Designed miniproteins, single chains. Designs and how they scored, part 49

Each design is a single chain, and the fold is of that chain. pLDDT is the mean over its residues in the fold that is shown.

## One batch from the design tools (miniprotein)

Design m1804
Fold by ESMFold2-Fast:
Structure m1804 (fold): chain A 70 residues (1-70)
Amino acid sequence: MERLRRVEEEIERRILERAKEAGIEVKRLRVGVDEDGRVTVSIEVADDKDLPEASRIAAEAAGEVRREAE
């Protein structure tokens, strides 16, 4: 349980950091990781034009943290 929470927190942290660097305002972010390693990310941005980039950042961060958690 705690290990999965750490993975979720790290994914969330990286998404928020990279979004900030890219000038994307995130209104809401939720990250979930289940015991099967399935990552679910729900992200809301202030400007819909930023959604594709925010989604790309989320996917990359999730993949990186999952590889590092091995």
Scores: mean pLDDT 78

Design m1805
Fold by ESMFold2-Fast:
Structure m1805 (fold): chain A 57 residues (1-57)
Amino acid sequence: SLEELAVKVAKYLIEKKGIPADQATREDVEEALKELGINVSDEELDEIYRLLKQIYT
C-alpha cells in the first residue's frame, strides 16, 4: 500500500540520511524511493508525500 511505502520512506530517511520525516521535502521522498529502487508515478509520489506528512506531522 502507499501507506506502507510512506512508512518505509520515513524509516529510510531517518536511518540512512538523518532526515526526520516531519522535515522531509517532496524531493527527499522522491530521492529515497529512487534509492530504494521503487518506481512510482507523480500522482503516487504526491500521495506518499501527503501520507508521510499526515502520519509524522
Scores: mean pLDDT 86

Design m1806
Fold by ESMFold2-Fast:
Structure m1806 (fold): chain A 69 residues (1-69)
Amino acid sequence: MEITDEEIEEAMALMALGVAKVAVSNGADLKEVAEYLEEVARRAREAGLEELAEELERRARELREEAEA
């Protein structure tokens, strides 16, 4: 079984969404979680995973907005 760079970045993106959800539920700094998701989204987009990158960017944007409220 050949694991591609795209498959690795997809797994990382999905893991990042799960980690962010758990971190937020435990009271993590929303701005730091948003910055983490933005970095993962950048890597996902570079790997051609545009839909996952958009989902990560959307979640990061929501967390930044909540942090400023």
Scores: mean pLDDT 81

Design m1807
Fold by ESMFold2-Fast:
Structure m1807 (fold): chain A 100 residues (1-100)
Amino acid sequence: SKLAVEEELLRKALAGSLTEEEARELLLELGVPEEAAEAAAPALAAGRPEEGALRIALVLGLTTEEQVAAALAKREENLEEYREKRKELAKKLNLPEAPE
C-alpha cells in the first residue's frame, strides 16, 4: 500500500540511508510534483534537506535562481565556519588530527 511504502522510506530517511531513487519515491508519495521531486532527490540522498526544499521551491516558482544561489552560498559559508570550529575544538582537546 501507499502508506507502507511511505513508512519504509521515512525509516530510511531517519537512518540517513536514502538513495536518490528512494528520495524521489518519498517525495512523490508526499505529493511533490515529479519535476520538483527529481530536482530535490540528489540533495535529500546526500543529507541536504534544506537544499532539496529550495530546489522544490524553485521548480514551483516560489523562489528565484538568484535567491537559491544566495541561500546555497550562505550554507557553504556556514559549513566552512563549522569546519574551523571543529579544528579549534580538536586542537583544544589535543587530539591526534590537530596536534599542538
Scores: mean pLDDT 72

Design m1808
Fold by ESMFold2-Fast:
Structure m1808 (fold): chain A 117 residues (1-117)
Amino acid sequence: TVEAVARASFTLAAPEDTAVKEVVLRDAETGAPVATATVTVEATATSARVTVEFSRPLDILDARVVLGRPAADGSAEVLGVAEAPVITPTRVEAELPLFRPLEAGEEVVVLVGLTLG
């Protein structure tokens, strides 16, 4: 199995906003590119909906999606964690309850981890 990761950084114009970013999904061990991913975040006061669409079908065995605020050391304050992501070969969708409301102008990061077969 292969662990693959993507990180998408966003600056939200408003606490309840929709943002889209294209990122490269990479092998977590080697850093080699696996696919491109389009990450969409739709934020409300209490939740964020994250949609990840891949440039090609992937054999996805498991998916983890986390919304965080980035720290200077590369870590993140966790703002939300996906409960039961919906997985298809080309798409992962997750609803993340937020531990707190997001702030206007806040930098947030979506961390995507996949286990591939």
Scores: mean pLDDT 83

Design m1809
Fold by ESMFold2-Fast:
Parts: sequence; C-alpha cells; structure tokens
Structure m1809 (fold): chain A 69 residues (1-69)
Amino acid sequence: MEEIERYEAEIAEDPRNAEAWLNLGKAYAKAGDYEKAEKAYLKAHILDPENEEIRKEAEELGKKIRELE
C-alpha cells in the first residue's frame, strides 16, 4: 500500500518519470493487480520505449495473466 502510494506521489510530481511508472507496475503485480500493473507498464513504455526492463517485466506479467485465464 505505502509503496504504491509513494510511486503515485512521485508520478504526480514528475509524470514523465518512467522509472516510477515501472516501479508502480511492479508493485501492482506483486499485489496481484495485474490489470493495473499492465497499464502502468504501458505508461512506462510510452515514456521510455528503449527500456528493456519495462519490456521484460511486461512480458512476464503477460505470462502470469495467461496462466490465470
């Protein structure tokens, strides 16, 4: 909870902080909110399309979503 709120505050201060969006996505994925995690990763990717970590985390999340379906 605190972790998610922290990253949301960082994004409010700097909406182009791709790292904060990536970390928010990771926090949502850890909490089991996969849909919110996917949206956060999408935002991070738009801000930093060259970032391989964002791509890798999004791919791993996609695998988890498929397993739940």
Scores: mean pLDDT 80

Design m1810
Fold by ESMFold2-Fast:
Structure m1810 (fold): chain A 63 residues (1-63)
Amino acid sequence: MEEREEALRWTAEQLRKIGDILDIIIKNNPDATFEELSELAKPAFDYLNQGKWEEALKLAEKV
């Protein structure tokens, strides 16, 4: 019960962070194609997967 609720909260938090990163990249690259956005987001998502969301946000802003 608790473990499931913890997992759902963690997942929601990760999805929110992914959304924040994508919003930043899209705002900086409004004319980018899906493939270009995917490549730009890869380093940021790699940091996010490592639990380094501040570094992920920094990369997203730099791009």
Scores: mean pLDDT 77

Design m1811
Fold by ESMFold2-Fast:
Structure m1811 (fold): chain A 60 residues (1-60)
Amino acid sequence: MVTLTGTFPNLHAAIGAALAIIGEVPEAKVSVSGTTVTVTVPDDPELIARAREVLERFEA
């Protein structure tokens, strides 16, 4: 498994990213702490790339 971490400009962006991960990468495990979202993804290049894309989309 691969762990990805994103830090967001505000709580709404962090929650939005977490919800997008849940919807687009349901295989991933998501944890939110303040403005930081931690995503644990199976070791699958497609799932890792998708999770990274979502995090980057919501990051400032």
Scores: mean pLDDT 81

Design m1812
Fold by ESMFold2-Fast:
Structure m1812 (fold): chain A 94 residues (1-94)
Amino acid sequence: TPQQQVIDQMQSFVDGSKQSYDDLKQIAPTMDPGVMGKQVDQKIDTIQNTGKVLVEKAKKAGVPQDVINQFKSEVDKIIDKMQKLKKKIQKKKK
């Protein structure tokens, strides 16, 4: 169903965003801190923008507000982790 497809997309997006955080954490020691900080910023922007699109799709598909709120909470936690990673990278600036 369209509702289930959007719920599945939201879950896949959360899982993919967690993987993106792990990938950034893995590559961070191999790159210049300034370049890495920019990549983290770009990924945060992409996650925020895509998350908003998925929330809009979920509302149109009739996904319950509680499910949408849980999705937003999970996305915010991932963004917080990425912002903390950026701060750690910035502290090791040459």
Scores: mean pLDDT 84

Design m1813
Fold by ESMFold2-Fast:
Structure m1813 (fold): chain A 77 residues (1-77)
Amino acid sequence: LKEKAIESVDKAIEALKNGDVETALKYLEEARKLASQLKENGVAAKTAFDKAIEALKNGDVETALRLAEYARNILKK
């Protein structure tokens, strides 16, 4: 689960850097779902993904990218 959550967030980060909002939303939602199943740091990572998804829905790609990278760092602990 942890490795799949990291893979999903990496794909979301790549999509965000390319301006592909639709693909980024798909992978952020997948990473959020996977993070919710993690015993360790899952709540913190899920919260970061929730905020990233909200920022992206509001057109704030920069904030979404920062929050996705933050969530990735939480998952690597």
Scores: mean pLDDT 80

Design m1814
Fold by ESMFold2-Fast:
Structure m1814 (fold): chain A 68 residues (1-68)
Amino acid sequence: SSEEQLKEAEKFLNSFPGVKSTRVGKDKIVAETTLSVEQQIGLALRLIGDFPGLEVKVEGNTITVTAK
């Protein structure tokens, strides 16, 4: 389910140094990063590939993950 994918994505994000994730409500994670633009894009692509039930958005130093 999208909720289970969201929980696994949260664990995945929290495993990276320089990433601090916060759960917002039941369907959204906001991850603040100290990563470079290239590293953020790479991380977002991995999330899209591993969690197809989730929507991933990169804005500035923030990655937002939302359940579809």
Scores: mean pLDDT 80

Design m1815
Fold by ESMFold2-Fast:
Structure m1815 (fold): chain A 71 residues (1-71)
Amino acid sequence: YKEEAKKLAEEATRLSERFAAQGRPDLAVEARMLANLAKFIAESNLPEEKQKELVEQIRTDLARLEAELAA
């Protein structure tokens, strides 16, 4: 899950940059918060069960933000 979390952090960071470029600061902040959480998971020694739970939550939130970017 650490590699998945790192990948999600990169995706969320790019999404934050795109929202900022579009003049959507609230969504840019949301994406940056997800990137920070994903980076924390990738760098932490959380139990595997907790890593899985948080990664799945981030994936769900990131998919919602990606849909907002497309709209």
Scores: mean pLDDT 81

Design m1816
Fold by ESMFold2-Fast:
Structure m1816 (fold): chain A 70 residues (1-70)
Amino acid sequence: EALDLEKLRELLLEAARLLEELGDTESAERLREASKIEDLYEMVERFTQIYMEASPESRAALAELAEKAS
């Protein structure tokens, strides 16, 4: 749905900004690329992949942000 896609896109951009501030520039760039995806399913898959490959610190930050978005 467009609403869920927009909400996820905003979350990804917020997460990218947060991770960049933490020094995780690689994950931040991947999140920005994921935010350009127009398909909700593909965007969720890409976000999940980035999350699974992230450091424990980055994953903790992403989890906290996701809780805030719920």
Scores: mean pLDDT 78

Design m1817
Fold by ESMFold2-Fast:
Structure m1817 (fold): chain A 71 residues (1-71)
Amino acid sequence: SDEVFESAEKVVVRYVEEKLRAAGFPDEEIQRAVEDVRKAAEETRKQYGDDLDAFLRGLGARVAEVLARYR
């Protein structure tokens, strides 16, 4: 169901927000990272449809790329 994919996105968004806030990034940069994560989730869902396992792996890889921009 859509709820499972939306829940996964919310968990990942929260993880990214908490990680970047703990690292001292300003709210403006955190907001941009969150927007990139949401776009990554949307593109991953389009690519893998209802394959939850493939979606989670693909989202994880895209989120790692987003986080790599913040060192």
Scores: mean pLDDT 86

Design m1818
Fold by ESMFold2-Fast:
Parts: C-alpha cells; structure tokens; sequence
Structure m1818 (fold): chain A 129 residues (1-129)
C-alpha cells in the first residue's frame, strides 16, 4: 500500500537524522498497514516487509553508533519477547553475537527486534494458505 511505502521513506529519513524514536514509530505504523492489507496484495506486502526488516537492522546499527549504554532491563525484555514468540534460542544467539562484538543492547535495539519478530509473523501468515 502507498501509505506504508510513504511511512517506510519517513523511517529512512528519521534513521539518517538519528531520530530512532520517530523511525520506530514510522516502522510500526507501516507494519500495521501492511498486516491489514496482507491478503489484498501478498507479493507487495512481502516486498514492503523486507524493506522494514532492513530498516530495523539499520536502527540497531545506528543505536550502536550512538554508543547508548547497555540496558539489562532491555535485554530481559527482549528475552521475554522472544519466549512469547517461541524464538528464545534465536534471540539468545543474537544477544550473544551483539555482546561478542561489543554492541550494547538498549531500548531501541529491543524495539527494532520487536519489529523484526512482527515482520516474521506477518510473513508467515502470508505464506500460509
């Protein structure tokens, strides 16, 4: 949908400006629109979902670049989120890799991972008949 594409472009601009709060807001709004319209155009929805995943990863990269401190609370919230989605093993590996490379886990990393998990769930719904 055009509205979702416009929100994705706004998220890109927000990331480039270092406004991670606005970037996450735009990505969440885009996901809501994509999920609502997933049955109307599944192919376009999957294309837009792939763009959202790339931008969520860029939010994580930008959060690392800003050198925000590690948050034990954000890490614990990420573990709980992954457990609720049956992705605990995948998220534990992700957390381990982030720590191994000195990338702190903070609220923005948590929110970006939440977006990635939502993308995966919507994509799985599209793939199921």
Amino acid sequence: PEEARELIEKAKEAIEKGDLEKAIEYLRKALDIIEENREEDPEESLELLSEVVVLAAEVIAQAAKLKLPHSEEAEERMRKLAEEHGRLEELEKFIEQMKKHGVPINEYVYEAEEIILRVREIAEKIAQR
Scores: mean pLDDT 81

Design m1819
Fold by ESMFold2-Fast:
Structure m1819 (fold): chain A 88 residues (1-88)
Amino acid sequence: LDLSNNSLTSLPPDFFAGKEDLRYLNLSNNQLTSLPEDAFKGLENLEVLDLSHNQLTSLPESIAELKNLKALDLSGNQLTEIPEWVKN
């Protein structure tokens, strides 16, 4: 699912609900300042997440549910701290 370069400033809490088969998500080059805490809930099969070039200062709690994640791009954000378990 490619949602890049769409000037998104926020996402509703249940935006990806029912998308449990999603393997690829690109949210890069938007204006996201935050993500809802449950944004990634149920996305256990997600393998690639691109959040680059937004204005994120923190990651949602639900990012810990991404058990199959192989690639994560957080570059170009305003993150103050990245957890050790988060892999690129």
Scores: mean pLDDT 78

Design m1820
Fold by ESMFold2-Fast:
Structure m1820 (fold): chain A 86 residues (1-86)
Amino acid sequence: LVSRLWDIAREAIKLAMKAGLDEIARLVTEALNALSEGIYNNDLKKGAEKAKEYLDRAIQLAREAGHDKLVSLLEEMKKLIDELLK
């Protein structure tokens, strides 16, 4: 799960950067940092909630940019974060 989440995040950041959508790349990085902070502090739920907030904003920006593939990758990341909470 964690490996797949990071692989998808890496692809999302790469794709966003290539498309000139630097704000989306930054938001994805902030989502990963929030999740890592949650793991480090043994508060995975709080880390996941904050990560999903960053991803929701990134998804909105990707939709506004018309970047369907990026929206798909970001939605998959959000789904994997929810799976980590089980």
Scores: mean pLDDT 84

Design m1821
Fold by ESMFold2-Fast:
Structure m1821 (fold): chain A 102 residues (1-102)
Amino acid sequence: MENDEKAILAAEASAAGRVYWHALFLGDRETAERYAKRMNELIEKAKELGYEDEVALAFYTMASPEYIIEKYKASENTIKKIKELFERYDAEVARLEARAAA
């Protein structure tokens, strides 16, 4: 469903936003720039669905997976993908924090 595509794009944007903000806070400008570019790629994809502003908002507000699932009424298969996306990006945040602590 179209709502599932919007949910995935919003989830990827929100998760990428978490890495972006952590990288900025830790002074990792290279990682922050990489995820800013990722946000632009997600916005271009979201333009096909007319939801580029919502994707940008998800990136900057770091919307929770629960919020995204409820807002877009994501299917069970899409809920699984959203959870996997957040787990993958949470691992990236943990790697950034570990590098900054070393």
Scores: mean pLDDT 81

Design m1822
Fold by ESMFold2-Fast:
Structure m1822 (fold): chain A 77 residues (1-77)
Amino acid sequence: SEELQKEIDELVKRIEEILEKMNSAPNITDEQRKKILELLKKAVELLEKARETGDPEYIQEARKIIDEIEKLVEKAK
């Protein structure tokens, strides 16, 4: 379960970096910001389920959402 916790910690750091980028990004619209925050909420819920169940599938799903958010933030530059 140490590998699972390491992956969760990595994804949490990526979420923190996304929030920092959003806070400093003048070109992200309010509509884009709302969309990103909704996706972040889903990712957090999946990471919580991964912690509770130990199921790596929730990590994979959270990672896909975080990857998609990072693409949206990059396009909004």
Scores: mean pLDDT 83

Design m1823
Fold by ESMFold2-Fast:
Structure m1823 (fold): chain A 76 residues (1-76)
Amino acid sequence: MSEEERRLLERIEELEARARRLLAEARAAGDAARVADLEAVLATLERAKRLVEQGRLDEAEALIRAAEAQLAALEA
């Protein structure tokens, strides 16, 4: 595994942890729209992991950035 692959996977794990925390809170609050948005973020991060596994690192980085932006908006 390259240093770049490891770095991208670490970023994905951090974002997944944040998204899962917010998802638990949204589920407890009964906020169905927020649950759906957070599930979409997690799906994007899962796709990013698959791209890293395939060596498609630029595409993975783009999805990670998109997920970060979506997650930041959901935290506001």
Scores: mean pLDDT 87

Design m1824
Fold by ESMFold2-Fast:
Structure m1824 (fold): chain A 77 residues (1-77)
Amino acid sequence: AAERAIELLEEAIRLIEEGAEEEKVLEKMTQAGYYALQAGDLEAARLVGEAIRALKAGDREKAKEYLERAKETLLES
């Protein structure tokens, strides 16, 4: 679960960096949050939720920051 969450977070970060469609980024973020919950990392799941909120508000840089933090918490697990 944790490894899959990290993979999906890395994909979402890459999509943001590439200027990909919001819908594609949101799909990867939603999947990452699901696998973070499956891994039992509630903080990572919360951070993904904040990243989704930032993305929908048009703040892609903030969204990326939250995804990087979510990845960090999963790597410490």
Scores: mean pLDDT 84

Design m1825
Fold by ESMFold2-Fast:
Structure m1825 (fold): chain A 80 residues (1-80)
Amino acid sequence: TVDEVLAILDSSDLSDIEAVVAAVRALLEERFPDQPDLVEEAVDSIRQVLTYAQARGLSRDALKAHVAAVVAGHLARAAA
C-alpha cells in the first residue's frame, strides 16, 4: 500500500495537489473500505505534506520519503 501510494506520486503532476489527493483517496478507499477515518486522516496528512513540499521546493525523493513515513504511520496504527 505504501509503495502503491508512492507509485501514484511518481505518475502524477505533484503541483496539482487535489488531483494527487483524489487518486490516493481512491486507492485507500479500495484497500480500506471499512476504515473511512483512516482514509481521511491519511489523505489530510498527505495533503499537508504536498502543500509543505510545494512551498519549500522539496525534491520528489524528499516528498516521497515524507509521504511514505506518514502513510506507514497511519497503517501501523490501523493494524494495531
Scores: mean pLDDT 78

Design m1826
Fold by ESMFold2-Fast:
Structure m1826 (fold): chain A 70 residues (1-70)
Amino acid sequence: MLSELIDIVKAIAEKLKELGKFSDEDIEEFIEKVKKYLEENPDASSEELNKKLEEILKEIKKKEEEKKKK
């Protein structure tokens, strides 16, 4: 389950890179943050995991959007 979720996270990050929304550094940061959350919270529910994934995505997306505004 956890490994499958990490693979899904990598796939999402890859798609965001293809859409020009993520740099290689952003993908690396995203995967690392999700991996740490999963390691710290192995008993987290699907809802909790999804919420955390969305929070991390929003944080990285905001950084990328700010770069594009300039």
Scores: mean pLDDT 69

Design m1827
Fold by ESMFold2-Fast:
Structure m1827 (fold): chain A 86 residues (1-86)
Amino acid sequence: MDREEAARLAGEAGRLAGAGKYEEAAEKAREAARAAERGGALGGAAAARQAAEAAEAGKSKAAGDAAMQAGGAALAGEQEAPAAPE
C-alpha cells in the first residue's frame, strides 16, 4: 500500500522534473520518501530524497533518474540499500 503510493509519487516527481516543474517535483519526491519509509522501503525513501534534492537543484536528469530508482526500490520493498548521495 504505502510502497505502491511511494512508487506512484516518485513517478509523478520524475515527470514533473522532466517538465521543468522542479518545486512540484521536489514536493512529490518528499511525499514519496515518507510513503516509502512507512512501507519499510528504506532504499526507496533514500532515492526519493535524492530526487527531491536534484529537483531543488534544477537537475532534471538526476531528479528523473533518482525518481525511477525510488519507484523501483519502493515496489521491491526492502533490502535497505540506502542509496547514499553521490
Scores: mean pLDDT 73

Design m1828
Fold by ESMFold2-Fast:
Structure m1828 (fold): chain A 66 residues (1-66)
Amino acid sequence: EKKKKIEELKKKIETLNKQLDSVRQRMAAAAEAGDFDAVRTLLAEYQQLKAEIEKLKNELDKIKKS
């Protein structure tokens, strides 16, 4: 069924966006502290989360059209 799948995807996207915001805040703090190793690690996490969010958004779009 369409409705439950949409709700499930929305919840996943919401959770990942919250994690993305957390990583972004930590990245900014690390940059201010001059901790470039932490910035590199957090940037990798940011990229992974962003890619996963885009995948879920694409799935949501497909469900909405069907």
Scores: mean pLDDT 83

Design m1829
Fold by ESMFold2-Fast:
Structure m1829 (fold): chain A 60 residues (1-60)
Amino acid sequence: SEGEKIINLLKAYLEMSPLEKKAYDLIYRKGKSYEEVAKELGISKSTVKNIVKRFEEKMK
């Protein structure tokens, strides 16, 4: 059911760490590049890429 998919997606987002949620918002809401997000959050670009890959695996 469509409702179950929406609930599962919201649950996945809510289960994200504060760091992962900030990365998500910076990329998808503010349209920032991985490099800009990495610099703002004080993490590596590789870490940002891994966070994004985790989002994509949940959102497929």
Scores: mean pLDDT 76

Design m1831
Fold by ESMFold2-Fast:
Order: sequence, then structure tokens, then C-alpha cells
Structure m1831 (fold): chain A 65 residues (1-65)
Amino acid sequence: SAQEHYDRAVELLAQGRPEEAKKHAEEAIKLDPNLGDAYRVLASAYLALGEQEKADEYFRKADEL
């Protein structure tokens, strides 16, 4: 489910695994495009990877939901 992918992404970020967190957050969004929390986790994963522009984009998307 979208929630399971979201939960896994949060766990992976906490473990310092942002590349894997990004993949799970993307799957959560694919399954539920209205899950704002998944966009925030994706943004946080991009921030951890040093991709601030993409992080800003996804934080903005989350705020619009």
C-alpha cells in the first residue's frame, strides 16, 4: 500500500539511506498521489542527497495538497 511505502521511506531516512527512501516515497506517491506526507518524505530524501532544488519543489507540492 501507499502507507507501507511511506512508512518504509521514513524508516530508511532515519537509517541514513536516502536513495532507498526516495524510491519508496516515489512508490507511495504513485499509489496515492494525494498523500502529502509522501511528498514531504521525498523532499527530505532529496535534501539528504544534496538536491535542494528538487527538495524545494516537493515541499511545495506537499503544501498544495
Scores: mean pLDDT 88

Design m1832
Fold by ESMFold2-Fast:
Structure m1832 (fold): chain A 60 residues (1-60)
Amino acid sequence: MEELFEKLKEEIRARVEAGESLRDIANWILEKAKYYGLTPEQVRELLREAMRLHAEREAA
């Protein structure tokens, strides 16, 4: 589970760095959640990470 989460976070980071919108990243997270059978709590954690990385890029 931890390895999967790390891979998903790295993909989220790459998408944020590529200039993807938070909406597109959220949609991608939901698709991955269905594919891997993630819980709603896990999905929310990934969404929070995406928002955090997006804010970090905005602040840089």
Scores: mean pLDDT 79

Design m1833
Fold by ESMFold2-Fast:
Structure m1833 (fold): chain A 68 residues (1-68)
Amino acid sequence: SLAIEALHLVQEAIRLYKEGKFDEAYEKAVRAAELALQSNDEIGLAGAVYVLKKLGREEEAQRFAERF
């Protein structure tokens, strides 16, 4: 399901962030946010928004949150 895929992408984004792979973490977080919105998955979206904020993408994170 899209919700399970979004959760896996959030987990991968967090791992990549911890490894210092910020560009890859960003790509996974954006994809997770889009899938969470498509599936109306508030938890997956919150996880993606969290990673985007950690990456300094606060404005983009807020825009994704507002679309829910």
Scores: mean pLDDT 88

Design m1834
Fold by ESMFold2-Fast:
Structure m1834 (fold): chain A 74 residues (1-74)
Amino acid sequence: SAVEDELLRIYLEGLEEVQRLLAQGASLEEVLAVIDRTAARIRELAAKHAPEVLPNVDRAAANVRRWARQQHAA
């Protein structure tokens, strides 16, 4: 669906921004802020147009957050 495509696009754009920040040596605070902002945008769109995909959104956000913390801690 168009909503699922837009949710995936926002997620992938957020991942690319997180990867760019990590490559630039950005702080964990800055990286997590981007993850939180991206997740908020996705949740807002999903809650309004496709609430059935919210579990997938939450799972994706949790995975990115865990990955980013691991990258910064290493």
Scores: mean pLDDT 82

Design m1835
Fold by ESMFold2-Fast:
Structure m1835 (fold): chain A 68 residues (1-68)
Amino acid sequence: KIKELVEKALSKLPAVNPTLLKQFEEIEELAKKDVDEAIKLLEELKARSPEDVKAALEELIKGLKELQ
């Protein structure tokens, strides 16, 4: 479920960003251990991200919240 949510969010990104891809990988691993901490990190990333990226992050946050 977590991997599927991350892949869905990544598919909504308009362009390849190696730094953002790495951050999504770290968040996926964190979510497997602590979903609440992963959501917190995603909320912080969303606050600092451009509009296109915010949409993908919001989708992932919503999916992770549904797992709780």
Scores: mean pLDDT 75

Design m1836
Fold by ESMFold2-Fast:
Structure m1836 (fold): chain A 98 residues (1-98)
Amino acid sequence: MRERLEEAARRLLEAVERARELLKQGVKDPSKRKDYLKEAAELLIRTAREVEKVVPEEMRSIRRVAEKGLELIDKDISKGEMLLLAAMSDMEELARKI
């Protein structure tokens, strides 16, 4: 693999792990759950934008899912979290393939 693809895969896995930790903190402190979910969503969106420079088609799709997740957090927190989990799963799968 090219060094840039290896770097992209590493960034995706690190972002997913950090997002997973933020979601766990939201479960432990329900009063801050929205804040942790928004922080996780923003992290996933930023990471997707950077990695989109390397794998544009796949990351653009994943970024849109994360953006929809962020939009839903204030309206339907469970659906917002579900979309973030889907984006995380897709990022992890993409990282294994690149």
Scores: mean pLDDT 86

Design m1837
Fold by ESMFold2-Fast:
Structure m1837 (fold): chain A 107 residues (1-107)
Amino acid sequence: LYLLLGDLDGAIELYEERIKKDPNDYIAWHKLGEVYNRQGKYEEAIEYYKKAIDLDPNNYQAWHGLGTAYEKQGKYETSLDSYRRAIDLNPNDTHSRDNLDTVEKKL
């Protein structure tokens, strides 16, 4: 099974149920952040990514997601800090490096 583009409400329901059963499921918190970010709900996405990071501060994917949400809000310096943290945790993350370069050009 896979999630299709546009089945974002179904994804939210599934991850909310996972969190209800296990509020320490940092993967579910991170995935909720991704879904809300994809919907353009950047404030909600930031809250979910921060919760994922609170549960697992070494989750470089949540730091990357936090960076993308801040970038889309125009908070470039805060976005840059989040991408730098993701790269620090996983230096082989080319996506965070590419996004960091893009944000630096906007500063």
Scores: mean pLDDT 83

Design m1838
Fold by ESMFold2-Fast:
Structure m1838 (fold): chain A 90 residues (1-90)
Amino acid sequence: REGFEKLAKLEGAPVPSDEEQEYFLANAEADIAAITDEKSKELARRIVEAIRNGDEEKLKEVLKEMLEERKKKFGASEEEIEAAEKILEK
């Protein structure tokens, strides 16, 4: 699936198996519904939609916003943030 291939390239990770992709999408609505934080819920919906549409530009945009939210809430390490930003800038 094109969206997952683009995500894997942006993250520098292997493409998930077809079974993993189907499982993720099948459970995405339930997983999103379980999110109590409104901003995280919005970002989760947007990333799933970008994956479904194979929209690389929107995928990069959502991933960048997710990194910013993770930094604010969880204090992600500077190394982790810098590495992710470099991947997104490619």
Scores: mean pLDDT 66

Design m1839
Fold by ESMFold2-Fast:
Structure m1839 (fold): chain A 60 residues (1-60)
Amino acid sequence: SAAVEARAAEGIALASPEQREVLREIGETLREIGDLMQKYLDAIKAGDEEAAKEAAESLG
């Protein structure tokens, strides 16, 4: 929504260069966690207990 976009733009505009870099790193970490969670779910759905265990260990 326009309100959500406006609040996001406001937050970015108020961030220092150092704060923007931290937000970028957080975004990268969240994407990596999401990818590992998806691998875990896919392994569970496939009944691959070894692949599920490997994905769970990577999340640790």
Scores: mean pLDDT 74

